# Designed miniproteins, single chains: the designs that were tried, part 83

Each design is a single chain, and the fold is of that chain. pLDDT is the mean over its residues in the fold that is shown.

## One batch from the design tools (miniprotein)

Design m2892
Fold by ESMFold2-Fast:
Structure m2892 (fold): chain A 80 residues (1-80)
Amino acid sequence: RAPLSDEEIDESARTLAEEIGTMSDAEREELIEVLTRSAREYGVPEELIEAFVEAVRNRDQEGIYRTFKEILTLMQKALS
């Protein structure tokens, strides 16, 4: 698999931020569990994971976009 471009990372983070805004509390908690597990497996710093979890729980679209974009960037570096 080719690495994701900056544009693809940006689009993915923006899409996730918008989708989380429409999710139920249960759907958000399931998403947090799945994404934080993957992020931890790829060595993403706990501080960044915690910031992402807080943003998701607060439906902070800007915070979700910012933190998830950084998480995707770090996970991609770990996969490369």
Scores: mean pLDDT 81

Design m2893
Fold by ESMFold2-Fast:
Structure m2893 (fold): chain A 70 residues (1-70)
Amino acid sequence: SEIEKKFEELQKKIEETEEKLEQEKSFEDYKKAMLELKKLYDEIVEALNQKDEEKALKYIEKAFEKINSL
């Protein structure tokens, strides 16, 4: 589905962001950013497990916005 494709794209971007932040940020800032992304990721997984496509899409969009702000 389109949502599954967007989630896969988000997962790849999270991995790329993690590598970038690890090199560019202090450990404390890196840890904080990754914890915030993990919370959003967990919300997406829960929404997908509950078949709540609207909630899943909302949290995917929020995660992309968070990554773009880093």
Scores: mean pLDDT 84

Design m2894
Fold by ESMFold2-Fast:
Structure m2894 (fold): chain A 77 residues (1-77)
Amino acid sequence: SLEEKAREVAEEIYKRIGPEGARDFAEALLTGDPEVAQRAEEKMREAGVKEIDLSGLTGDEGMRLLAEYLRELAEKA
């Protein structure tokens, strides 16, 4: 399901870039802010994250679920 895929991808991102990076990534997905997106990309690059498959989450619903779960993981940290 989209929910399961969003959780798996969010958890993988969180594991690689930590709570601050997950928060930035969630904000970038929700707002489309290029400055926030740049920060998320920098943290992913530094962590060596180049292989996250987002294809299963293309579309509004999948991206919203991904952003919500990333935000929840970051807030719980």
Scores: mean pLDDT 73

Design m2895
Fold by ESMFold2-Fast:
Structure m2895 (fold): chain A 75 residues (1-75)
Amino acid sequence: DELIEKIKEKVKNGEELEEIQEYIAREFGVDLSAVRRAVESLLEQGYSEEEALVKVAKALARARESRAEQGRPAL
């Protein structure tokens, strides 16, 4: 999607990982620390920086969709 393409472009342009994480945090209205933690977890799983950033953005987009329905806690 458009946001995912922007993230890939930023990675290819050599933007700092921290700057791209801040962009994602700002775009979704979430804490930078939460984005950093998610990216770090994916990097530890063996994903590339681009893959980790894209996966985090996709996860946040799905969470945003779920918010439109309801935020019911589930176990």
Scores: mean pLDDT 77

Design m2896
Fold by ESMFold2-Fast:
Order: C-alpha cells, then structure tokens, then sequence
Structure m2896 (fold): chain A 75 residues (1-75)
C-alpha cells in the first residue's frame, strides 16, 4: 500500500542520515501497521530494486536490514 511504501521511504531516509533510532521506529511501524500481503509486495519490490543497475549503494546496509526483518516477519 501507499502507507507501507511511505514508512519504508521514511525508514531509508533516516538510515541515510545515520538516525538509527528513527530507522528502527519506522521499521517497527512498517512491520506492525502493514498486512502480510503489503510486506510481501515490499519484499518483492526491494529484491527487484537490488537487482537493478541503478540502485543507490548507500542504501545497501539499510535494505539488507529491512529485507531480513521482512523475511523474519513473514516466516
């Protein structure tokens, strides 16, 4: 959903600024406020983005953490 995508964008923005507390807070909200279907769609979108030659390498660590959290939540 647009709401789930916005929370992801906010989390990644916080990570780029080095704000670990805001990153964790937005990620927690993403996991608690989003449906399993929304989380699966985001996981697929992140995987597609990481396979893209135009991805931002500064997001590498943050996207790895988000991916791991989404995979754990959907297990």
Amino acid sequence: SAEAEELLVQALGAALKGDREKFAAYLERLLSESSPEDLRRLLEAIRAYLASPNYDPRLDAALAEVTAALEKALA
Scores: mean pLDDT 83

Design m2897
Fold by ESMFold2-Fast:
Structure m2897 (fold): chain A 93 residues (1-93)
Amino acid sequence: SLKELFQETSVKLVEAKELGEEAIKEMEKLGRYEDAEKVRKLLEEAFRAFEQAHEAASQGKLEEARRHLERAIELAEELLELIKKKKEELKKE
């Protein structure tokens, strides 16, 4: 259901935000400013998609709301994968 998808998306976005903000701090501390900016942009895009889903739902556009939620999840997953990849790179000698 759309309600369940909103709840699942919200949980995933909270996780992505917490891990993303921590990754940004670690990357900036190590001088990895370009990587920090990539994480920040993905986080901003994921939350923008979630806001678009709420706006579409408020207008009764339930199919558009679903598409925006699916986009938010996709962006959150891309963000989590990027964080994992960059943490692995930072461990290289």
Scores: mean pLDDT 85

Design m2898
Fold by ESMFold2-Fast:
Structure m2898 (fold): chain A 59 residues (1-59)
Amino acid sequence: MTAEEVLARYLAARDSAGAAAAGEALRNGMSGEQAKELAEAWTRGDSERARELAREAGL
């Protein structure tokens, strides 16, 4: 995924407060705490941290 694609996904997810990312992490068996951190990273605009957490979650 390019940096431009990550930014586009972030802008789309911003209005949903990272809920989609958190839901995906939970579906992949991640803990609620990890899913919460991923949602918060997306919401605050930390796309780099969100990518790191998503990668750790196997997304």
Scores: mean pLDDT 63

Design m2899
Fold by ESMFold2-Fast:
Structure m2899 (fold): chain A 102 residues (1-102)
Amino acid sequence: MIREKLKKLSKEELEALLEHPDLRVQIATVQVLADNIEENREILEKALEHPDPRVQEALVEALVTHANDPAVRPILEKALKHPDPRVQKLAKYALSVYEAKR
């Protein structure tokens, strides 16, 4: 239900929903943004700086799901440089999945 409604929103509306008080909306928003990584790259990179680590984790998991998309690599490379070791570990895993698809 939530994802279907979010898919009808503009990029700007989706970016605003990353600040939504409901974590489920924030996570669903990241997943919808990852449906078009090339178009949403800057917003997805900004989501790596999100204050909730669950949103950061959801972003990396969405990138794993879209590992066939070459646009994933630049975002994963930024995640590898992230100060949080959990984000770095997930990014290393996601990059290994990406490279296995090549």
Scores: mean pLDDT 78

Design m2900
Fold by ESMFold2-Fast:
Structure m2900 (fold): chain A 103 residues (1-103)
Amino acid sequence: SVGEQILQIVEDTFDRLLARLGTLLDPETLAEIKEIVDKFMEELKKAIADGASEGDILRLITNGYLAIQNLVQRKAPDKTADFQAILADEIRWFLAQLGQVRK
């Protein structure tokens, strides 16, 4: 289904993001990001299973990215610029993958 494809793309995007952040952030900060991602993925899986609208799904994804960004700004402010560059690249990849699903 389209929902299952979106879920897989979001999982792949966060896996890519965490792998890149593994060389930038300390293990404690990475563990906190992983907790945010795991909680977010459970909420997203439930929303998709419950038939959430595209707007609701996009809002959840945006909230997930904002939560991670806020944590990095608080825990590793000196890494924020590098983090933002990585995040922008992974969001670009995510949007390209979503474009393939919508065709």
Scores: mean pLDDT 84

Design m2901
Fold by ESMFold2-Fast:
Structure m2901 (fold): chain A 65 residues (1-65)
Amino acid sequence: MEEKKKAAAEAGRRGEGRAAREAALSGTDQGTIDAGNRSLEEADRESEKAGLSPEEGREAARQMA
């Protein structure tokens, strides 16, 4: 269970880094904001796909902090 949450968190961070890089290349503040919002939505979707509730997702983040 926690290993899957770790992998999901890693995938989220990887996606966030990629989105941030693309936003930086676009050179717009709006692109950076949009990338941040999309990273959060992707993390939520991955948690849902793994069968995790929002509370379980938050608890996993707390344990990995």
Scores: mean pLDDT 59

Design m2902
Fold by ESMFold2-Fast:
Structure m2902 (fold): chain A 81 residues (1-81)
Amino acid sequence: MSPLQQLLEEALARARELVRRDPDNEAARYLYSVLATMVRDPEASVAQILAALDVVIAESADDPEVVALARETKARLAELG
């Protein structure tokens, strides 16, 4: 598994946990959906994933846990190049 794929699957597992705690949390479900799509698309570039996470952060601004996970995932992805 590539470092990128491993990081995305780790983030996806954390987003899935947020959904399990509150299935009605639209922001958590949105982040989960975005990460699941990126995990299934091995051709997605780091830049494309970072741009997608920026949209999640902007649209989920009222959910601090979702924003925190998206920001942490962005920081870790940026370290990969």
Scores: mean pLDDT 83

Design m2903
Fold by ESMFold2-Fast:
Structure m2903 (fold): chain A 110 residues (1-110)
Amino acid sequence: MEELLKEYEKAKEKFLEALKSGDEKEIEEKLEELLRAFQKLYDYVLKTKKEEDLKKLIKLGEETIELVKEKYPQVAADLYYKLGLVYEEFNKYELAKEYYEKAYELRPDA
């Protein structure tokens, strides 16, 4: 877990620096790096199925969503959907539904 958290924090820092640069190619590359680091945490939590790991993943998922939702609402929607899926794996169906609804609201329907 600690190594995955460090990888995520480093990727987040690089993404924030890319956003400040305004370089679309750098932003896209660092976004992919950030999403890969988050996916590793996601996969780890699905393997361990520990409540403490779930809490950390949700916190980082929400932080990632806040970083990307204005510029990349589709990515934010995908992240909400993935958080819904992990809640489902933990038998937290009411929370899963809430996150699926948030994902749906961010989809372009107009």
Scores: mean pLDDT 85

Design m2904
Fold by ESMFold2-Fast:
Structure m2904 (fold): chain A 88 residues (1-88)
Amino acid sequence: MKDELREELKKTLKEFSEVVNKAREAIKNGDKEGVEKLLQELETLISRLKELYEKANEMNDQYYAQILKDAISYGEELIKKLKEFLEK
């Protein structure tokens, strides 16, 4: 993998992890306004993870492709839960 792509991947995964943790805390605290903001941030990060997943596949990087696929799946499930929380 190119060093630039690897750095972007590390940064995006770190940001994803931070937003995931904030989203869990916002749900726990009943913070609907916080959840709405984090939902927007998470949707943006999932779009970036999908772009990185396509690039990893083009480079035949199975290791990062798997990590990104797992992160995307988890993020999409979390988005569904955040939307359900906001409908309450």
Scores: mean pLDDT 83

Design m2905
Fold by ESMFold2-Fast:
Parts: sequence; C-alpha cells; structure tokens
Structure m2905 (fold): chain A 93 residues (1-93)
Amino acid sequence: SRAEQFLALLLEELENPLPFEEVAARRLLIVRGLPIPESREELNRLMKETFGIEVSDLKDSEVWKKIAAEIAPEIQALLAEVEALARELGIDE
C-alpha cells in the first residue's frame, strides 16, 4: 500500500538522510502511487514527467506550496492511511 511505502521510506531516510528537495520529491511520487527510483537522475525524470518540475525546484517553498495545494486531497488521503497503519502497528507511540 502507499502507507506501507511511505513508512518504509521514512525509516530509510532516518538511516540515510537526504536533502529536503529529494525527500519532498519522493513523497510526491508516493502520493501519486509511483515507485521511488534509487538515483536522483531518475527521480528528476519522474518529477518532470509527473508534475512538470525538476527536483531542485522544490527548494523554492512557493513551488512546493503550489503543488501541495493542487494535490492536497491526495496528500490528506495518504496521511490518513499512514496514521491508520501506524496505529495498527503501534508506531505512533
């Protein structure tokens, strides 16, 4: 599920910290139900194909806000799924 993919990603990021723009891009791909690529080059390609932006554009808070506003219902749905899964697994303690 998208929620399981999001939690797996969060755990990976705790062990291997990434720049904010890469973290933001990976989360946007999960919201759209897309696979997370291992390379920044493939991540940039998927972001361009899916949202019409490059990963580095997410360093601009206005770009992030615009995209987040456009997909807000999808973000809220994913967060609800993540919260439900975390509660089932006891992670939100």
Scores: mean pLDDT 74

Design m2906
Fold by ESMFold2-Fast:
Structure m2906 (fold): chain A 84 residues (1-84)
Amino acid sequence: VPKITALRAVAENGVITVGAVLEKPFSGKVKVFVNGKDAGEGTPIGDGRTFVAEIPGGKAGDKVTVVVTDEEGSDEATVTAKPA
């Protein structure tokens, strides 16, 4: 079962930068939502445990939710975007 171990969202210059870290390397689906609306997918970096997204039009105080789904199940985490 996928597991999100860390989630961070930072708003700067009209863009929210999202970083999510999973317990194990992950090849399933990573969806990003801002205030409950679909904002796209996370992109894997490095060892496949860390996923990033840049969301234009976001601001500090927005609710960022990341949903990870694979064949074994899903996990979800939500964080409030912080100012840089």
Scores: mean pLDDT 82

Design m2907
Fold by ESMFold2-Fast:
Structure m2907 (fold): chain A 78 residues (1-78)
Amino acid sequence: MEELAKAAAEGRVEEMERLIEELKPELEALPEEERLRRILEAIRLTAELVIEKTEDPAERARLRAALAEFEAKAEALL
């Protein structure tokens, strides 16, 4: 998941496609709840990497707030 998050944050589409293809059978083998937790972790890691690369303080603060709201809503659904 961390490698997929890094590839996504860096915009490496071909790397993302390769990693998704490799991860799909592994994710399908997991119980639904564990699979959802892994997907949510990948989204969180991608967002964190994008925030770290954002140079505009106002945009960084906005992305941080959006991530926190997303995490709160995701926790409520699990």
Scores: mean pLDDT 75

Design m2908
Fold by ESMFold2-Fast:
Structure m2908 (fold): chain A 93 residues (1-93)
Amino acid sequence: SMEKVKEIEELVRKAIEEKVSLEEFVKKLVELLGLSEEEQKQLEKIVEEIKKEHPSASEAQIMTYVGSILSTSVLYNISLEEANKLIKKLIEE
């Protein structure tokens, strides 16, 4: 799990540095983590919700947020939805 967290962090860094689109970023995460079609839909929904809640956020900020959710999901072996709730709580505390 720690090795996958490190891979997620590296992918986020490279995506930001190379100015990869959010759509390409999501595709790379799906491939890296072997996400199912349903998990991909959940991730895409999370990205749209982040954009809606933070309309002034840069693509880099959104990628960092998404990376934190996925890293939390992998590290604690919890769903993307549960990881998203945890990250929101940590940001609001």
Scores: mean pLDDT 84

Design m2909
Fold by ESMFold2-Fast:
Order: sequence, then structure tokens, then C-alpha cells
Structure m2909 (fold): chain A 87 residues (1-87)
Amino acid sequence: MSEMEQLLALLEEMVARAEREPITDEDLEAFIARLRELAARSTDPETRRIAEGLIQLLEWARADPSVSDEQLLRMLRHELAVLREAL
């Protein structure tokens, strides 16, 4: 599996989780940790850039209580659509 395919699978997992139930701070920390590990090991600049962008998005959502679960889900769905079109 390519690094981009791993990133896609992780993003699909995050969207599926958010659609089923609200993402908790613990869930956000777990996804951020997985994205950081992927970014740190990635040799592909595009995969790293996208992973870093997702990390910033999740850290922002965790830090700002005004970010709704619906807003976060909408943003994650947009990132998923963009990534799917890039593959």
C-alpha cells in the first residue's frame, strides 16, 4: 500500500467515525498521533504536506470549542474528496 493510500484509508476512517458518532478529544489525539507518525516516516512531499494539513485541522478543532462536529465533518469530507481526485 502506498503512503497516499494509507493517508486515504486513515481519512476515510476518520470520516466514517465522525458520521457514526461525535469525535471525542481522545479520538482526535489518536488520529493526530497516527498522522504525525505517517508524516514523519513519509518520503513523499505530497503525502507529508497533506498529512501536516490534516494535523493542523484536527489540532484547530480540538483547541477551538466553537468548531462544531458538523463543521469538522464537512471539512474532513472536503479533504477526502480532494485526496480521492488527486489519486
Scores: mean pLDDT 82

Design m2910
Fold by ESMFold2-Fast:
Structure m2910 (fold): chain A 69 residues (1-69)
Amino acid sequence: SIDSLKRIIEENRRTIEELDRRIAELRRQYEASGGRDLRTQVSLLTLQTIRDSVESFVEMLERKVRELE
């Protein structure tokens, strides 16, 4: 149902917000290291990739909801 899709969108939007907070924290750590902490750089790239994947999924669901409305 449309209501089920909207619930899934809301849940994934909260996941994106959590990922954005974690990315912001790691970015601060990376900048504090002068951009030399490879482990933090890899973690940032990993979380950014996950965030982008979740965002794409949400965009797909939002498009589907618009088509059904």
Scores: mean pLDDT 87

Design m2911
Fold by ESMFold2-Fast:
Structure m2911 (fold): chain A 68 residues (1-68)
Amino acid sequence: MSPVEALRAALAAAQAAGDAGAAAGYHEKLTHMEQGNLEIARRSAEAAARASPNPASAAAGKDALQKI
């Protein structure tokens, strides 16, 4: 599984859970990875995951980030 595939899965999981903050962060990370700005992408995704008010969405995001 490529890092891009793992991030697409994380985005889908966050969207399914209704976690708009985490979904936005994963979308931004995907955009920056496609541009080669991995460090900025990683920080954006981490910030979005931390802002999530839903523990279940946060756990799904952590699992996806661990697979990257």
Scores: mean pLDDT 66

Design m2912
Fold by ESMFold2-Fast:
Structure m2912 (fold): chain A 87 residues (1-87)
Amino acid sequence: SELKRKAASLYSAASINEVGAEIDEELAERLREEGERLEETGTEEDKKKGEELKKKAEEYEENARRNREAAEENREKAKKLEEEWEK
């Protein structure tokens, strides 16, 4: 069934987006932790580096959010196709 294959493809796409989001979320957490450490105990240079790392963390967090949204949209589309195929 065409609908079956389309649903499977959308679930696969959602899974890829979800894994991508998880990786970006982990990277963001690590960058935020390092940024906070540098700002708390660092020199003027370390404070500047800490701010840079926090900004990079925000970029990964935004990327993860978009990937989470894409995964949800793809799962919702897949579910609708499955409902149509099961009729």
Scores: mean pLDDT 87

Design m2913
Fold by ESMFold2-Fast:
Structure m2913 (fold): chain A 88 residues (1-88)
Amino acid sequence: MKEIEREAAEKILKGDIKGALELLGKIPNAIVYIHNEVLKAAGGEPLKTGDISEAKALNKDLIKAVVYALLNEYEKAKEYAKKALEAL
């Protein structure tokens, strides 16, 4: 799991957000978890999900990096991706 997290963070640093999401999509319910984090950041209501325990175990800075990237805040996305790599 840590290897997928590292590769996803590296892709975010390179601006390959699609590649990062493809890697994270290998983790059960990670994409719906990330979508719910984006919805919460935008003031929306979260979607109902199945078991997100593995998605919640992901590095918190990596999740922030992906959320900021999806909100088009690329400077913050790269900052959090770098922090995730330092912790992984």
Scores: mean pLDDT 79

Design m2914
Fold by ESMFold2-Fast:
Structure m2914 (fold): chain A 91 residues (1-91)
Amino acid sequence: SKVVEMIDELVRTLREAIEAEKKGDILAVIGHILRAIGILFDLELDESVPEEIKERVTELVLAAISAILRGDLEAAEEQVRRLEELREELE
C-alpha cells in the first residue's frame, strides 16, 4: 500500500539521519530530516490514509527527529523500530 511505502521511506531516511549524526555530518543530518518532514506532509495530505495512522506516524517521526537533534541515538533507533512495528500492523 502507499502508506506502507511511505513508512518504509521514513524508516530508511531516519536511519540515514542517525548514521550521518554518528559521523558528525551535520549538513547530511539536516538534509535527511528535511526529507522526512516532506514525506510527513505528503502523508498528511493523503485523504485515503486513516487519521489515526497519520497521527501515529507523525508522533514517531517527530520523536525520532527530536532524539537525533539531541544526539540521543538510542532513543532515535527505538522510534524507528516502533515505525517498523506500525508498518507490520498495516500489512
Scores: mean pLDDT 89

Design m2915
Fold by ESMFold2-Fast:
Formats: structure tokens, sequence, C-alpha cells
Structure m2915 (fold): chain A 78 residues (1-78)
């Protein structure tokens, strides 16, 4: 899997240089993109689960994820 290969590459780079902010940032952005894709593609997600995800995203300061979850919640409301 291309996703698996990318995860292993980032993990290896992080293990070699854990203080490398560029690698850390790439790993966070990759994880965020996977989360956004999962939320957008999941048609059976419950409102309660989205509300919980919104609370977590707000606590983490992830504005991009907050926007995606809020848009998904809007779609469920009509």
Amino acid sequence: SEVRARMEELDARYAANPDDEAVRQEALEFGEELSIKAIKENKDVEKKDLEHALEVAKKEGNERLVKVVEEKLKELEK
C-alpha cells in the first residue's frame, strides 16, 4: 500500500531525527489529510461521533479539521 509505505518512511525519518521539525510537521499533515478523507468519505457517520470529533479538533487547535467536521455536520442537518 502506498499509504503504508509513506507511513513507514515518515516513521523511519522520525526515528533517525526525532527533533527534526520538518519530519514532525509532515507526519502531522499526513495524519490530518487521512482523517479529513475518512470524514468526507464516510456516509454512515453518526452526528454524535462528529460532535465528539469537533470537540477534540477544537481542543487540539486543528482549524482545518474543525472546518471539515462542521461542514459534514451541516450536511447531516439537511
Scores: mean pLDDT 72

Design m2916
Fold by ESMFold2-Fast:
Structure m2916 (fold): chain A 95 residues (1-95)
Amino acid sequence: MDEIEKRISELLKKKYEELKPELEKLRKKWESLSEITKEDLIELIKEYKELLLKALDEIEKEADPEEQEILKKMKEELEKQVEEAIKKIEEEAKK
């Protein structure tokens, strides 16, 4: 119910603040590139995916069983969205 969603949102915000230095490091890495290839975009997407999955794994360890089910769905959706995004980039690159 709404309380579970609110709790998950608060845990995500807390983990976002903890990950902020790692996210800033990735941003600076990509901003330093003079040219961005499609392969670079795919690598960037994969690096963000790994950070988000790691954050969700850490939240899951602190979560109640009901929260864990929602987090598992979020992980599955994230992996699916990333796979679809990479596939689209790869298909466009072949043109």
Scores: mean pLDDT 72

Design m2917
Fold by ESMFold2-Fast:
Order: C-alpha cells, then structure tokens, then sequence
Structure m2917 (fold): chain A 97 residues (1-97)
C-alpha cells in the first residue's frame, strides 16, 4: 500500500537524520550526544525488527518511548516528540498493511 511505502520512507529518513547527528556529535567531541545517537539508531533498528516479527503492541510502545527519550538527548524535546509521533504513525501503517 502507499501508506506502507510512506512509512518505510519515514523510518529511513529518521535513520539518516540520526546518522547525521551521530557524525556531527563525533566531530564536535560530544560524547553524550554521540552515545545517545548510536543508542537511538540501534533502538530504531530493533523497533523495525520487532514490527517485522509481529511483536505485541506493548513491546512496540516500549521501544518507541525508549527511542523518544534517546532522540530528546540528540535533537531536544520539541523535535523528539515529533519524531516519536512520526515513528508511531509509520509503525501503525506497517502493522495495518
């Protein structure tokens, strides 16, 4: 479906954003932001795997909340809420397909 394709594009876009933040943190010597960006990318990868495996909603919700907290350390609270919302919408679209 178009919604599932858009969900994949959203998740790829967020991954690329986090990779960019990871590179910037490494170049600036920001150890805390670097660790948060790496952990966020790993959590997003785990979330993708969980969706593919048909994991229960409780597991997906926990991974999305963990991702939001990690992204907050990278992009700040305002943007982290938007990213978490976009991730939730993408997860819901993929599960409905």
Amino acid sequence: SLAAQQAHITLVGITLRLVGEQIEAELNGDEEKLKAARDAIETLHRLWKAVEAGAPQEELDALIEKLRQLVEKVTGPEESEKIAEDVRAAVDALRAA
Scores: mean pLDDT 88

Design m2918
Fold by ESMFold2-Fast:
Structure m2918 (fold): chain A 95 residues (1-95)
Amino acid sequence: GLELARRGGRLAVEAAMLALKTATGEGLYKAIGGAIGGIGAIFAAELGRARDAGLSARSGGESAREAGRLSGNKEAEKLGERAIELGTEGERLGA
């Protein structure tokens, strides 16, 4: 439980840094924002509805991964994959 929250917090920081990095020209900000929102939901819901938070993180991660592929941004693609992994684990722990 607690380790999932720590992983979510670390990934949220990385997502925020990537969003700042991409805000100046790559047009990925909205998709990365979705991933940040989902990861933040896992972190906030550590003691609550982990499954709902996991679904949100997985969905946001899928959007970030796709946006990374379309733009050629490997960091966004990898961040999306990590968010999908974290979301899947949240779903498993919540159900």
Scores: mean pLDDT 63

Design m2919
Fold by ESMFold2-Fast:
Structure m2919 (fold): chain A 103 residues (1-103)
Amino acid sequence: MEKAEAIEELVREAKEVVDTLPEEEKKELSELAASGKEEDLEKLREFLVEKLREAGLEDAAELFDLAAEGHLLARRGEPEERLEEVAERILRLAEEYAKKKKE
């Protein structure tokens, strides 16, 4: 399995969990994502990571947590080296997930 395919599968697993949420919660998540406020993005991060972990999707939860961290670092204007560190962690997660699915 390629790393890109592993990321796509993890995103699909996360989306399936979101799709099972009550419509009111889906609306609130969409509003948090659209707000552009850092505090709302942090709330979105915490909520989705918790829901994914409750569903037993630890790898999907870690991917989302890392992706949200990278997005927040970019918004804060943090150095490129910090963004590269997050990207490397995402690629490592994808590689380990791909190995787990192949074996």
Scores: mean pLDDT 79

Design m2920
Fold by ESMFold2-Fast:
Structure m2920 (fold): chain A 91 residues (1-91)
Amino acid sequence: SELSREIGEKLRAIGTEFDLERLTARAAGADPSRATAQDLADAALGIYTGALDPALLRAVLERAAEREADRAERLEIAREVLAKWRATGEV
């Protein structure tokens, strides 16, 4: 709905694009530790559309926390957006 569009626009504004295929590959064990803000945005869209398990997103977020500080800032923004999305949309 409108909320998912707003979230998508905010994530794109910080240089994030939705790509469920990349996130799914990482969640399958390809390399979840290399998750980016883009991967988090893809996961958020996947959960909203019912294409991705929320438990996988949580694992990706935990791995992403290990990333460099310059990426951590964008990941924190994406994480906050995802948390708000989850709180407002009962999946």
Scores: mean pLDDT 50

Design m2921
Fold by ESMFold2-Fast:
Structure m2921 (fold): chain A 90 residues (1-90)
Amino acid sequence: SKEELEEREKAIKELEEIIENGDEEEQRGAALAAAAEVVKAEAKEKGLSDEETLEKLKEMHKEIEASDPKEKAKEYLEKLKKLLEEEKKE
């Protein structure tokens, strides 16, 4: 619904603020949160099972641990924004 889209936009804005102004731990948390939302959106679009969804989330967590948390958080947040814009067109 439009209300659900507005709530997700608000969540994205909150993540942006954490990524820009938070410490490394908060930025890592934001990256994990953004990755989880990206995986959920992709799972819904592709019709993935819960097991397949969990495997994708594990892969993203591994990438976040191997990368700069701020840069990875920004990358996943941008992916999440693109997915939200695609849903708005439907």
Scores: mean pLDDT 79

Design m2922
Fold by ESMFold2-Fast:
Structure m2922 (fold): chain A 95 residues (1-95)
Amino acid sequence: MEKTKEKAKELAENMLKLFKEEKKLSNAVGFLIDEETNTIFAIELSKEGKVTIKELKTLEELAEFYRELAEKEEDEKVKEALLRIADAALEAAKK
C-alpha cells in the first residue's frame, strides 16, 4: 500500500518534470493498481502544472475519473480518447 502510494507520487513528479521541460505538453493522466489492496491510484497533471492523485477502489470510479477529465478537456480528440478509456474501464468492471 504505502509503496504503491510512493510510486504514484514518483510517477506524478516525473510527469511534472516532463511537463515543465516539454513546453508543448498540455495534460497528462495515468494510474497505478495495487493488486494487494485492490486500490487504484489515479494521477492527473493539469495544464497549469497541478498534480492530483486520487485513491479509488473500483474500475467504475476510475471510469468516472476519466469522464470528469473529459468534461474539462477542450481538445475534442483528447476528450473522445478519455471517454473511450472510461467506457473500457466500465466494460472491464463487468468481467
Scores: mean pLDDT 71

Design m2923
Fold by ESMFold2-Fast:
Structure m2923 (fold): chain A 82 residues (1-82)
Amino acid sequence: DEVDKLFEELKEKLEELLPEVEITYEDILELLDWRKENPNMSNEEFKKYLEEKFNVKISLSTASEMIKLINEVLEKLESLEN
């Protein structure tokens, strides 16, 4: 399934950015849903959301890269809609 492959790729890339965190399939769904519901949120607000969700401290640059990866997956998912 193309969607499953996109989720697995996103999981692996996010875990590279957050090596102390195990990212679950449920976490991927929650991140994608949160981004869809909050498309105009700043990188600073997303950083705070991620830090609270995973109980970690991250840099703004890490949060920005994570947003970029999430946006890329969302764009690919939209391209699969008929």
Scores: mean pLDDT 80

Design m2924
Fold by ESMFold2-Fast:
Parts: sequence; structure tokens; C-alpha cells
Structure m2924 (fold): chain A 61 residues (1-61)
Amino acid sequence: GGPREGLRRGIALAEELLAQGDAHGAAAVAGSTRKDAERLGDEELARRAQELVDRALAQGA
């Protein structure tokens, strides 16, 4: 897929890591995905990734 498919895969991976209790891994993946989404101008996916960062940090990342 294109760059946007990569962003969706990053979000899905971060959600999976968070579900598995890997808060640190989830924060890292979500943080990278947010940065990439911001560079691509995808405000919706950037916001979604930031929400995952916030959740991971709340869980001890």
C-alpha cells in the first residue's frame, strides 16, 4: 500500500502492543506513526496516533 496504509498499520500495531501490555513498545510505534502522519498532513491519523501515545504513557510507558 501507499504511505497512508503504512500509517494504518502503525496504528494497528500500536493498538496490538497496548492490548498485550507492552506500553513502552506501543508508545514508540504510536509516536513514530504520529510523526509520519504529521509529515504527510494526515490530521486524522496523527490525532489517532497521539491518542495511543497518551494511553501508553498513562499505562507506564
Scores: mean pLDDT 86

Design m2925
Fold by ESMFold2-Fast:
Structure m2925 (fold): chain A 90 residues (1-90)
Amino acid sequence: EAEELLEKLKEALERLAKAKTAEEAEKELLEIQETLDKLTELGLISPIEGVSLHMRALAVAQSLLLGSMSEEEARKEMEELYERVRKLAE
């Protein structure tokens, strides 16, 4: 289940980096939040870590939609966030 949740998180983060509208970003942010909540329930990350990671994803999404961040920068940020979660869950 943990491996499935990590794959789901990776896919949602990749889609978030490609979001063109607030509606697309909100859908992916909800999926990210739900997946982080499940990882927290399994004891793989702490509640504070889960909130911090979600807030980082939200900040990247907002910057991307406002045009202050490129898709390449957003992709890199999402890759770094995924690797951080993967390390915490190991």
Scores: mean pLDDT 85

